# Designed miniproteins, single chains, continued (5), part 83

Each design is a single chain, and the fold is of that chain. pLDDT is the mean over its residues in the fold that is shown.

## One batch from the design tools (miniprotein)

Design m18870
Fold by ESMFold2-Fast:
Structure m18870 (fold): chain A 70 residues (1-70)
Amino acid sequence: SAMEAQKERIDALIAELEKKRKMSPEEVEQLRENLLLYYDLTEKQKMTEDEARSLIARKIAAEERAREAG
């Protein structure tokens, strides 16, 4: 299915990056989550790349604030 193909592509990109540099499991998971979200926003929700990047940046900033508060 299309969804399975996108997941495989994301996994391949992460594997390629990990070959070039060592990444922590948390960094790998965060990258996978952000790539899946970016794909969903741009391809399925038809958001512009700028809007998708802004939304992801706000999510990351909110998560960082929550971590600092907790």
Scores: mean pLDDT 72

Design m18871
Fold by ESMFold2-Fast:
Formats: C-alpha cells, structure tokens, sequence
Structure m18871 (fold): chain A 58 residues (1-58)
C-alpha cells in the first residue's frame, strides 16, 4: 500500500525534524511527494530514514 508507505515516510521525517535535522526531513517529505505511487522507492526511503533515525537516537 503506497499510501501507507507515504504516511510512514512523513512520520519518520517529522521525527528527524524533531531531532534537529530539518534539511533531511524536508528531503524525505519531498521524496514522498515525488514518489507517492512508487512503493519500491518508498520502501528504500523508509530503510534509509530508519537508519538515519537510529544513528541520531544513539
């Protein structure tokens, strides 16, 4: 479900912004809008965003 993947990317972007990385958060929001109907790209973005969050929470 591409819509659910878009929502998850936006949720992770909000977490990145809350941790002080507004530029990276905006990159993920723009990407989610650009690739709204591309679940392959959205899944790759989710993996990268989760990795970035893990690094910032450590």
Amino acid sequence: DAAALVEEVRRLAAELEALGDAALAQKYRDGADRFRDNPVVLRAMLAEARRALAERKA
Scores: mean pLDDT 83

Design m18872
Fold by ESMFold2-Fast:
Structure m18872 (fold): chain A 57 residues (1-57)
Amino acid sequence: TTITLTVDGSTPEERAQAYLELADQADDATIERIKAMVERDLTGEERERVLAYLDSK
């Protein structure tokens, strides 16, 4: 399925930044979807950093 929430990045760091940028423009429902994508895609420090940011919104 083609979705507009696809992040582009070859490294976990690039993808983490893309998730943060996407979250800045997102409503509550979109943030829930981003959280699910982050939990699936990222691990370690990048995942923790992005999830903490999303939880602060």
Scores: mean pLDDT 73

Design m18873
Fold by ESMFold2-Fast:
Structure m18873 (fold): chain A 110 residues (1-110)
Amino acid sequence: EEKADDLASRAQSLAAGYHEMEALIKELAGLMGEEGEAFYERRTQEARKAMDEYRELYDQIVEKKADASALETLESQLSELTEAHEARVQELMEEFDKVQAERLQQQTEA
């Protein structure tokens, strides 16, 4: 039960991280002008799909809280999803820096 509670807490924290990623996508799209609408749609659909997968994992952790074997498998799956999320956030941060730098360079060198 203690392990199930820990995994559920970690899954909820990761879901919160997905909401932060959606906010970053929205901010980045706002900086992209005409291309921002298509970027927002594509990236938010990807983020929402991952959030649905996290929700399913959370529900399984709660359901299987007394099953030690199932919890071991779910812990592995949670770690994989966490790594995938960190990689996506890093890609968005790199893209944010690039777009912001390009806009500043074009407007401040007038």
Scores: mean pLDDT 77

Design m18874
Fold by ESMFold2-Fast:
Structure m18874 (fold): chain A 96 residues (1-96)
Amino acid sequence: SNTTVVAGVLEAPPEAGAVSTRTFSQSFTATNTATYQLTQSVVRLTPDTVVLSEPSSVLTRNLNAGEVLTFTGTLTVQGNARGDSRAVLAVTQTEL
């Protein structure tokens, strides 16, 4: 089964070109004894959102039921002329 969780929301400073960087962590508990994969995705909340850096790591691990797998990822967003640059970091746990 797949579970997707919003790890966090990052809002850029209001000044165009200014950057905001934040590290997010999200934990998942294995429901079954299986191989699990954690993947990240960044969702831009406005059309003019500027994402400069997003997490690139994919984490794959064999887990027993009840074990916890934690994702840590860093997101950087840049301010735009509208002052509305915002993005969501979502993390998906997939049972393989």
Scores: mean pLDDT 84

Design m18875
Fold by ESMFold2-Fast:
Structure m18875 (fold): chain A 77 residues (1-77)
Amino acid sequence: MKEEFLEKARKEAEELFKKAEEEPSLEKRIELRTKGIELLGLSQVPFTPVEQQAALLEKMEQQKEEERERLEKEYEE
C-alpha cells in the first residue's frame, strides 16, 4: 500500500519536473518544481526547497565559471 503510493508520487513528481524544464515562465517553473518536491516529501523522501536547490545549482555553476576564469587569467598572465 504505502510502497504503491511512493511509486505514484515519484512518477507524478518526475512529470512535474519535466513540465518545469519545458516551461518558459520562471513563475510557473518554480510552481511546478515546488509541487514536485512537496509530492516527494509526502513519500518520505528527503527534499530541499526549490529556491535552495536552485541556489545550490547556481552556486555550483558560478564556481565552475570562476574556476575557468581563474585558469584563463593564470594562462594570460
Scores: mean pLDDT 64

Design m18876
Fold by ESMFold2-Fast:
Order: C-alpha cells, then sequence, then structure tokens
Structure m18876 (fold): chain A 86 residues (1-86)
C-alpha cells in the first residue's frame, strides 16, 4: 500500500468522527497524533499519543473511538514524515 493511500484512508477515518466532538479539541488531538507518528523517539511518541487519546475521551469519545482517531492521526504523521524525507 502506498504512503498516499495510507494517508487517504486515515483521513477518511478521522473525517467520520470530527462532528462527534468540539472542533478545537478534535483538531488539537489530531495534531498531537500526527506529531506522535512523526516522532523518532518512542517515549515522546507514546506521550503524544496518550495526550491525544485523553483529549478525545474528555471531549466525549469512548476509549475505543479515541484510540481509533489517535491511531489514524499517528498513521498520517508517520506517512507524511516518510514522504517529507524524500
Amino acid sequence: MSLEETIEEARKVIESYKDKVPKDDFERAVELGKEAGASPDGNERLKLYQEAVDILKKAGLSSDEASIVAGAAEAIGRAESYLNAL
């Protein structure tokens, strides 16, 4: 699967949840998830991912939904970091 296909599929996942929570909280959590994916440090990656999940849970998503959104954002950040390295 191409990096562009990974980004597109992850964006569709994020889009399906964006209307379920306040916009500012959602955008902040997605940005933190992307930063987690782009991070070369495993400890920083875990910290950023957990912060994204916590924001989404406080905003009204279930633990499973928050993990899905944060995971999709992480996948985008990782794929974009590989594309930007080229």
Scores: mean pLDDT 84

Design m18877
Fold by ESMFold2-Fast:
Structure m18877 (fold): chain A 99 residues (1-99)
Amino acid sequence: DSDKIRAEFEKKLIEKAKALAEKYGLPQEVIDNITVDKVSDLVSEALSLFDEETQEAFLNGEEKALEKMRELKEKSDKETQFKLEIAIESIKIRKETID
């Protein structure tokens, strides 16, 4: 059932995004208001830091694109690190949840 798979993916995505927001010291009000749409916006912002070829590789779950995101994260400020870590974890959850 595709609806059940989508619901499980969205649940895991929100749970992980909230955990990351806590790790990065975001206010409780922000954490409590995390939605799928807000996570999608954060992922899009992270992707915009890369060229089109790297964005497509990331959406395909290619390890080389994930490595580029991890490398940029280590050189980035806390706000950019948060967005990049959300993007990396979103792909991991997709690969684990959607078979």
Scores: mean pLDDT 81

Design m18878
Fold by ESMFold2-Fast:
Parts: C-alpha cells; structure tokens; sequence
Structure m18878 (fold): chain A 93 residues (1-93)
C-alpha cells in the first residue's frame, strides 16, 4: 500500500506546491488511480458530485470530492478536521 501511494505522491508533488487547473486535474486522476489500485471507494453521490475515499497506513480516511456543478475539488481528512477546496474556475487563468 505504502509503495503505490509513494509513487503517485512523487508524481503529483510538483503540482501540490502551485496547483493550476491542469495540475489539479492530474491530481484527481492520480487519486482515482490510487483508489483503483488500493481498493478505495469511488462513489457517485449525484450526477454532478463524485467522492473518492482512501485509507492511509494508519487507517485514517482521506476523501476527495469533485463537484462539477460548483466546479470545485475538495480534499478532506476527517481525522484532522480540516479540508482544502480548490475552485477550478479560479485556477483556470
């Protein structure tokens, strides 16, 4: 589990420092690929909202929510009680 996450994290590490729309789209693709490899959940909440859930090594759930109606991507870790939201319209400069 660790090695697959580490490889995908290294692929997206340059994108986390200064996320642009294209870089955020690559991050979403990487998270979906990690979910497929690790047996995470990919849930369609509605026609416009998708949720990807992964567990880290300590069993903490990390969620990525893609809202096509709001054009936002939200990354949340419930254990940390924090979330990071990117607006794709604001990044498309």
Amino acid sequence: MDEIIKEEQEKIKPYLDAPKKEQLEKLVEAMIEIAKKLGGKHEKISDTVEKITLKDEEGHEVTLTVDKAKNTVTFSNPELGDSLTWNLDELAK
Scores: mean pLDDT 65

Design m18879
Fold by ESMFold2-Fast:
Structure m18879 (fold): chain A 61 residues (1-61)
Amino acid sequence: MTEVTELIIEAREGDSTAVLRVTITREGDKVEVEVEALETGAAAPLALAKAAEQIRKLIEE
């Protein structure tokens, strides 16, 4: 079975915003993860950390 999950991850630091699109495609024991930066700024490290945490949660079966 193929399962596709799309997430929008947003983080803010001060007056800076970062937005990432994360697409997770799962097929059997294979997982494909694509991360696209929609907006980058000083908050980018926070957005990446949030994205990594959400990806880990979704990969756990």
Scores: mean pLDDT 78

Design m18880
Fold by ESMFold2-Fast:
Structure m18880 (fold): chain A 81 residues (1-81)
Amino acid sequence: HMKLPSKKVKLTVKVVAKSEEARKRSIDMVTAMGFELLEKALREGEATDIVSEEEYRQIKLVLEMLKPYLEKAEIEVEELP
């Protein structure tokens, strides 16, 4: 059976760390996990990329893990045509 192509989404992540130390700790964690989008969002406050639905699910889980270090975390998802 032919596998349907995975749908991609445009994902924007906006984060505000509780402190500069919390920001650095969060960057170290996401860099170790290989999440470049989250690393960029933590460094710049916001990052946007096109990701697979599986990557989007993983990013949501990592943001939940980072919740103790973050004052604010927002995800905006836009479905691509």
Scores: mean pLDDT 80

Design m18881
Fold by ESMFold2-Fast:
Structure m18881 (fold): chain A 78 residues (1-78)
Amino acid sequence: GVAAAVASAEALVAAGLAALPTPASFELASVEVEGDLVVVTFRVTVEVDGETVEGELTIYTDAATGEVVRSGGRLLGE
């Protein structure tokens, strides 16, 4: 269901950010249901060369299985 899909997306993002050598954090920005997909968007904050950079990471999950089917990111302010 949607809750399982969101939990899978959060776990993936948390694991990815924890693997970075620099400080990073994320927060849930939105959850949208599009047919068979749960689209979970996170606001991500990462320190790069001593400066804080914000971006968004969108995770597409299957609503029935909670499996991640694709992901994409963008920088805010482009």
Scores: mean pLDDT 77

Design m18882
Fold by ESMFold2-Fast:
Structure m18882 (fold): chain A 63 residues (1-63)
Amino acid sequence: KAALIAQLEAATEAQDPAAIATAIVTLSQRYGDDPAVIKALGDANRKLSDALRGQVNTALAAH
């Protein structure tokens, strides 16, 4: 769990839409009810630019 949150944070810093999408899917599917995971997902989404968010949404649709 903590390692996956760290991967999401690192992917967000790197602005890698594929890595962000993979981390979101994995965290949501395995830990969707965890308040720390919900917060981490919200924080990551807030940090995304509109362009990067669009790329992440495209990657999520392909996942």
Scores: mean pLDDT 75

Design m18883
Fold by ESMFold2-Fast:
Structure m18883 (fold): chain A 64 residues (1-64)
Amino acid sequence: MISQEELDRETAIALAEIYLAMGIKSGDPEELREAAEKARQILLDAGVDPSTAERLANEHLARA
């Protein structure tokens, strides 16, 4: 059984991916940077450790 905290973390990861995708779609480097920062904050608020949050954000930026 998945805990509420695990579901919240998975939801945060999905939301972070949506924000990053929107930033990439904008074609604006400043909007992409803001989206990456927002995604990082969402992950941190959900209890994802800073190193993991930074790694996930950087992986998406590298594929942009």
Scores: mean pLDDT 72

Design m18884
Fold by ESMFold2-Fast:
Structure m18884 (fold): chain A 77 residues (1-77)
Amino acid sequence: SAYEKRLEELAAEAKAAVREYLSDPALAARLIQEIDDVLQQLLAQMRTSSPAEQQRLLDQFERGVRDLIEQVRRLAA
């Protein structure tokens, strides 16, 4: 679905930022795993959610990804 594709795109964007900005390979590996774990949980929830719930889950994940990218950039400074 379009929602699942967008979640996968957002997760890929978050993981790319972690790889680009974090110099600590152990911290980067942990954050990448956490992103993948959250993505898998959200994909499972999407399959049983109403369209309104799917939109809310997507919006929350999108905000979380933006916040993560900003925090990771700050850690690189």
Scores: mean pLDDT 87

Design m18885
Fold by ESMFold2-Fast:
Structure m18885 (fold): chain A 84 residues (1-84)
Amino acid sequence: DNPTSHLSDEEKEKCVKNILDYLNSVPNPIQNCASVLIYLPTVFPENEKLKKLAADALPYAGKGVKAKCELTVGDIIETCSYPK
């Protein structure tokens, strides 16, 4: 089940912006948030920018990189609930 299927396109875009703003605050987000980035296209399947980020992050998934990203699936859903 897609947790964002109930959101409008505008609300999804705002949620994606908030997630990207957070990721840009993390040092080396592609490497440190690889697992989250790979997950994002399953939540926002229409977003080509997130698909590209997931593809860029794929080589870092499972490479034993100690994640410095505390962003979880729950945090993504919560961010989508805070359009502030």
Scores: mean pLDDT 66

Design m18886
Fold by ESMFold2-Fast:
Structure m18886 (fold): chain A 103 residues (1-103)
Amino acid sequence: MEELRELAEEFLRRTLPLAEALRAAVEAGDKEAAKAYAAQIEAVARETLRRLGFSDAEIEELKARAERLAREGLEPDESTPLREKLALGIAQALLAAQKAAAA
């Protein structure tokens, strides 16, 4: 439990400043800066998911699941293991960053 919490806290500490910078870049119309910040968030997300024990193929499946849940307005089942809930949240943050930079 502590290891998952520490990893989640590290992810937030690394990505919150980047998410704020991404939002500011999008609001300013700076597409190059927005793309760069989104790429940094993606790199941190993929690194964190690999540290959670997910392969690159499993990360792509997590992204597909996160996008489907968001599209249908669904949350992960309460019975979903904490590791998978954290992974889906990280994948959702990655997708949100990519979508913001593409707009």
Scores: mean pLDDT 82

Design m18887
Fold by ESMFold2-Fast:
Structure m18887 (fold): chain A 89 residues (1-89)
Amino acid sequence: SGARELLKRVEELLEKARKALETVKKKGEEQGNDDAIKRAEELYKEVRDLADRLRKPGGSRSPETLLADFKRLEELVEELEKLAKEVEE
């Protein structure tokens, strides 16, 4: 059950990141804010790469490594959502 709950949380975080990226791209293009768009794309790439690592079957991952990777994923998504909120002003 814990593994299923973790995967569900990863999918929810990916959806939040995708929505935030879409907001930054749309608003950033309207504002001519290329720096915000580039930052959002870089953050989203890291989110995808980390989510893929967490979702990939196979390999013994320590609980500490999984927790650290998940925490980093949450931090990256939070930063991307923060950026989206800033461009919506």
Scores: mean pLDDT 81

Design m18888
Fold by ESMFold2-Fast:
Structure m18888 (fold): chain A 71 residues (1-71)
Amino acid sequence: SSERARTAALLNRAANRVMKVAPFDEADAIVRRVAERVAAGVPLSEALKEAAEESKDEEVSKVLREASEES
């Protein structure tokens, strides 16, 4: 439960950062994709890095990369 709580807190932090640099619809899609990857067994840091690499927006990519390094 502590591991899931930590992952949820880090994902919420990443979501809040993405929402500051992207429209809500784009931010929601990114966060949902990351959450789906984590649910499939991918580590949060890897899921965030994959999302950063798939992003065409440099500010969004940077925020996701920084969040990956913190997780």
Scores: mean pLDDT 82

Design m18889
Fold by ESMFold2-Fast:
Structure m18889 (fold): chain A 100 residues (1-100)
Amino acid sequence: SVEELLAEIEEILEETLEKIKTSSEEEAVRIFKEALRRIKELMEEGVKTLSKEEAEELFKRVAELLGEFLQKALPYLSDENAEEVESLAVRMLSEMQRLL
C-alpha cells in the first residue's frame, strides 16, 4: 500500500538524518546517495503494483518528505554538500515523475 511504502521511506530518511548528524562531510553525501538508492527502488517497485492515482499520491508524499528531510539536514551540511544533496534529490524526483 501507499501507507506501507511511505512508512518505509520515512524510516529510511529518519535513519539517514541521524547518520548525517554524526558523520564526516565526505560521508554525508555518500549516506544520502545510499538513502536515495533505497527510496528509488521502493518507488520503482511500488509504481508497478499501484494504480496511477496511488502512484501520483506516493510521488507527491515522497517529494514532501524529501523537502522536510533537506530542511532538517541543512544545519549539518556544508554549502557545497547541501547543493549536491539538493541536486541529487531533484534528479531522483524528476526520474520518478517520468514513471507516472
Scores: mean pLDDT 85

Design m18890
Fold by ESMFold2-Fast:
Structure m18890 (fold): chain A 78 residues (1-78)
Amino acid sequence: SMEELLERLGRLLKELIENATPEQLAALQARLGAIGREAQRRLDAAPPSQHDAILREMVERLIRVAEETLARIRAEKE
C-alpha cells in the first residue's frame, strides 16, 4: 500500500539522517528533489486517472535511491 511505502521511505530517511555526512545528505536531497520535480511535471501533464500511479512510482523511486545511498554509506564505513 501507499501507507507502507511512505513508512518505509520515512525509516530509510531517518537512518540516512543519522548516518550520512552533510555532504552526502545534500547530494541525496538533490537527487530526491529531481525525482519530485519530474513527478510534478508528469502530474501536471497527465489526466487525474493517472495521478495515483505517478505518485506511487515516485515513492518507489525515492525508496530505491534512499536504499542505494544507504548501502553506499555503509560500504564506505568498511
Scores: mean pLDDT 87

Design m18891
Fold by ESMFold2-Fast:
Structure m18891 (fold): chain A 82 residues (1-82)
Amino acid sequence: MLSPKERTEKLLKQVLEAYKNKDLARVDELVLQFAQDPSIPSELKARFLDVYTAARDAEARFGLEAGIETFEKKSKELLESA
């Protein structure tokens, strides 16, 4: 069984790859699965949502590449602090 940190790291990598592949349906599925996972602490879910929201805001404002870069940077910060 993966720890909450390991599950979060795996999810962040999968979401980043889905974003790079422009597979937004897969991104949404992965985010929903994580949000509904009862084994993940609420604090970690909130931090992940902050990363996801920041990436979506950058995507809407500056394009998909900006969203991908924001997600990558923020996800590394999350993993260092979690």
Scores: mean pLDDT 79

Design m18892
Fold by ESMFold2-Fast:
Structure m18892 (fold): chain A 94 residues (1-94)
Amino acid sequence: MSDIELLEELIKKLEEILNSDLSTEEKLRQAIKVLREAAEKAKDLEVRGLLQRGIQELEELLKNKASEEEVNKTLKNLIKEIRRRAEELRKQAE
């Protein structure tokens, strides 16, 4: 799996989590899990760094019992950032 394909699958999974009927805490736990799995598979160091920063942000929200609004905003921002990285990798592959 290329890092581009990895990030595209990750975006899909994170959007499914965001739009699910899961509790705020369960959304955070599942998002952290899929980010960790993606970070283990990532070959590019900058991609891995991005995913590890995302994990750290979500773990901090879980620790601080962040509101549903804050969690949803953070997940949306993280999805947007991952999407930008995938687009950058596509341009570099040209």
Scores: mean pLDDT 86

Design m18893
Fold by ESMFold2-Fast:
Structure m18893 (fold): chain A 73 residues (1-73)
Amino acid sequence: SSVETMRKIVDYILNGEVEKALELAQKYNDYSLETFRYLTKPVNREALRLQIEAAETGKEDVERARELEEKLK
């Protein structure tokens, strides 16, 4: 799924495994490459991290995601 692919790309980038992130992005399609490029921007990286975490934990964790966003502002 696209969410799982993006999560892996984000995880690789955040862990400093940039080459693995790039390989995964190239293997899937141009959309994954655009995602990789988008995630190399620090602001977008953190925002997407919070979005993925919120999606994994469910809609009822919106309050926690909102608190984290406010803390990062």
Scores: mean pLDDT 63

Design m18894
Fold by ESMFold2-Fast:
Structure m18894 (fold): chain A 91 residues (1-91)
Amino acid sequence: KSPEQIQRRKLILTVAGLTAMYLHERLEYRITGDPAHKAQAELLQDAIDRLVAYIQAKDFDGALAVLQDLAAQVAARLQPTVQADIDALRA
């Protein structure tokens, strides 16, 4: 399997994980009405859209930069999960 195929698979799994986090934040907002959950859901949705575009372009450095931007912007409770995704892509 090529390095490109391995990296693409890692990024697809990252998008799947971020999608689960997005759905969790969206559901929390629907239940609680807390705008903090809405803000996190919007950050995650924007990051997912950008990641998909970079994956389609085969720009894996661009995809990594999106995750680094996301790690800097998300709430502290979500940061370890995003950092683990970055670490997995660098491995």
Scores: mean pLDDT 88

Design m18895
Fold by ESMFold2-Fast:
Structure m18895 (fold): chain A 73 residues (1-73)
Amino acid sequence: MSAAERLWQAVVLGDLETVREILASGEEVEEIKALLQARNAQGEGLVDLARRRGHEEIVEELERYARENGIEL
């Protein structure tokens, strides 16, 4: 399973530790960027999903990663 796929699952499950481990690994920066920039038919992305599920610390980790890697959310 790719790091991006694992990141999506960890965000959905609220697994903060796995989110932190994946983002700290430096793996698949371009794949993770694509995941963070992806939007559904409603205009919602992964950060929106985390926020809707109440995973505020995960939202902060994703937003920090985006800033550090020059990713527009």
Scores: mean pLDDT 84

Design m18896
Fold by ESMFold2-Fast:
Structure m18896 (fold): chain A 55 residues (1-55)
Amino acid sequence: SPSDQIAKVEAEHNKRMAELTERLRASTDPEEQTRIGQEIARLHDEYDARLAALR
């Protein structure tokens, strides 16, 4: 169902966000911090697009 797909997308997004946030917190390399920040931004954009497609 659409609700099941939304729940799955949300769970996947939350898991990936947690992983990236922990990596960013642990990182002391400015280049890596920049790359992780860009990945977080892309993940937010992808999440919004995936949710829009399910509405």
Scores: mean pLDDT 85

Design m18897
Fold by ESMFold2-Fast:
Structure m18897 (fold): chain A 96 residues (1-96)
Amino acid sequence: ELDKEIRESMEELIKTNPESAEYAKKLLEALKDKRPLTEEDVEEILKKMEEEVPLSEEEKEILRKDLLALIGKMNVAVAEVLAEMVIARRKKGLEE
């Protein structure tokens, strides 16, 4: 089950990166949401990500494909938290 895989992945991230504990909690709460992810939600998430961090056209297409593959498998709240995690990792990578 995808939600079980996400939980197990979050537990591993907490063990290897304690800074991820906040996002793990957000993901666990987001899993309770029943609103399905749609193609429109994917485009809005990508737009928000592009506003927060610089994305190449190639990176944006990869993220779009990945998010579209999650349609029917997860809700919009989970996808939004995953996008926040990607943004946070990108911003950390840009720090001196």
Scores: mean pLDDT 72

Design m18898
Fold by ESMFold2-Fast:
Structure m18898 (fold): chain A 92 residues (1-92)
Amino acid sequence: SELLRRGLARLEAELAARGRELEARLAAGADREALEREAEEAIARAAELSPEIQELRRRLKELVREGAPEEEIREVREELRRALAEEEARRL
């Protein structure tokens, strides 16, 4: 119970801090590229815990390397965003 309580408190603090960082960066001038890089780093971290996210990340890198159409790259990025949101929801 003590470990679970401390884990939950840390998770809540991390989510709140991340939300504040995103709001601050958007207000400071829409550094969209920096936000996308942070999203990629978060996806890489989540991939250590989720085989589905790891596979989607691998596919995205492969599509970019092969010069696939922007539409295909966008579809995989949207799938990654959804999978990451589901993973975050499961941790709440």
Scores: mean pLDDT 67

Design m18899
Fold by ESMFold2-Fast:
Formats: structure tokens, C-alpha cells, sequence
Structure m18899 (fold): chain A 78 residues (1-78)
């Protein structure tokens, strides 16, 4: 799913900007093994929301939090 790939790639880039290179690499490797796993996409979106919130980007934090909820509704709730 292209949506999940984009979320994971953005999270990895933001982790690199925070100096968390090992986390960025781990997330990208996990996505390679489970490319269409909705749980991974949901988790990545939630973590990205936290990263943006900590940086003061409230608009992006809200967007990714809503995206995580939307994916969860489609795949994990029903």
C-alpha cells in the first residue's frame, strides 16, 4: 500500500532529523518485511504524529493522528 510506504518513509526521515538513525533504519527494514501490514502503518503514523507534536507542528501531528485512526477503522476495528 503506497499510503503505508509514504508514512514509514516520512517517519524514518524525521527520526534521522532527530539523530535517531538506528530507529529510522529499523522502521524501514520492518516495512520491507511487512509492506502491506496495516498495524505497522498505524504505528508509524502515530509515532510520526508524536514527532511532529514534539517539534511544535500541531497541524501535521493532527493529520497523522487522524490518518492512523482511519487506517485502524479500515483494517483492525472492522
Amino acid sequence: MEKGKKIVEELAEEYRRLGRESLANAIKEQYKNLPDNPALAINAARRLAEVYRQRGDTEKAEEYQKLADEIAKEYLKK
Scores: mean pLDDT 75

Design m18900
Fold by ESMFold2-Fast:
Structure m18900 (fold): chain A 100 residues (1-100)
Amino acid sequence: SEDEILEEMKSALEQIKEKYELVKEAAEKAKKTGDQKEIDYAIYLAEQTLEDIEKFLEWAEKNYPKLSEEQQEEAEKIVEEVKKIKEEVEEILEELKKLK
């Protein structure tokens, strides 16, 4: 149902937010310690998170036309929040790559 698509989008946003917190924590630890394994792990988490975000955005674009006008407004807010997280993760990844 249309409601199931929107709930799946909300669930995906919460999962992306949780992954974003893990990326930030791993990046802070890597930057503080300068440990190569911690840097590699933080890069891995950031890249995995970006892959998950890209998959979500592709799925969201495909399913967006199936939603009602009211649900499309809610979906747009979710997509914009995910895009902001994407930009933040991309910035973190660039900073981490400079530590290598």
Scores: mean pLDDT 89

Design m18901
Fold by ESMFold2-Fast:
Structure m18901 (fold): chain A 59 residues (1-59)
Amino acid sequence: SSDIELTKKTIENLRALKEKAIALGERSDEAERERYAATVEKIDASIKKLEKKLKELEE
């Protein structure tokens, strides 16, 4: 089940990156904050797709 394990690890890594992007956005000026907000949305979309893939792999 290397695909399941890899997918779980990727989701965990993306969640960690999201937390870092949120923290950096909070410490940034308006232009940088907008950039980090866009990055967070992109990471969230990726997590959602991988969570759906994980469910399909476990079914």
Scores: mean pLDDT 84

Design m18902
Fold by ESMFold2-Fast:
Structure m18902 (fold): chain A 63 residues (1-63)
Amino acid sequence: TDRVRAALATLGITDVEVSSEVHDDGTLTVTVTLADGTVFTGRGGWFNPSLAYTRLLAKVRAA
């Protein structure tokens, strides 16, 4: 959450809504909604939840 906000700030993106959901299987989904309504998501496994942030940031950088 704060890590995602800090990483997005380095890309010039500061006005964002960040949410996270932990699923029953122990996976983590991180969702970022930009001020224009654009939504990015990333999902990581139980033993590597940081992969959710890595996948999310890769999608943001590719856009």
Scores: mean pLDDT 69

Design m18903
Fold by ESMFold2-Fast:
Structure m18903 (fold): chain A 80 residues (1-80)
Amino acid sequence: MRELSPEELRALLERILEVLRRHDAPQELIDRVEALLARLRAGEPVSEDEFGALLAAVFETASGAASEEVLRVLGETLAR
């Protein structure tokens, strides 16, 4: 899996946030995505480990439908 640029990671997190909001994901999960987005917008680095931990939380906490849509968004981003 290739390393994402800060721009690609920001775009990906924005798409994940839209998916989670559409599927009424838990507020704690939405807040976590927004916190990482705020850091990226401030020019602060976000590690692959931090992003991986967020994805793990999504797949454990979000609905199956939301998780499947997040996986699709990931696949589209990583194929580019």
Scores: mean pLDDT 79

Design m18904
Fold by ESMFold2-Fast:
Structure m18904 (fold): chain A 96 residues (1-96)
Amino acid sequence: MARELVRAFVAGDVDRADELGAELTRAAGLPADLLLRVVVYSRSEGEATRAAVALVRRQPDGTVVRVAESPVFEAPSDEELVERAAEQAEALLAAA
């Protein structure tokens, strides 16, 4: 599921990415208002994407509060972004 979340995010399907992020947190036994999100710090043509994975709490008003974040990593391709983000997502869930 973590790779599927990142693939949905890369495809621009934010709603599907958020659904999968919530499924992953529920499967880990975390509160139902938490979800995983990919956070992009920079993404430019010909440059590596700088990103992290965050555990966020979704408030009833639609705002989000970041409760935990992975170390920032670099991914030179979308496939490496999927692999690295999935690894960080699993590590965050294990630490939470």
Scores: mean pLDDT 80

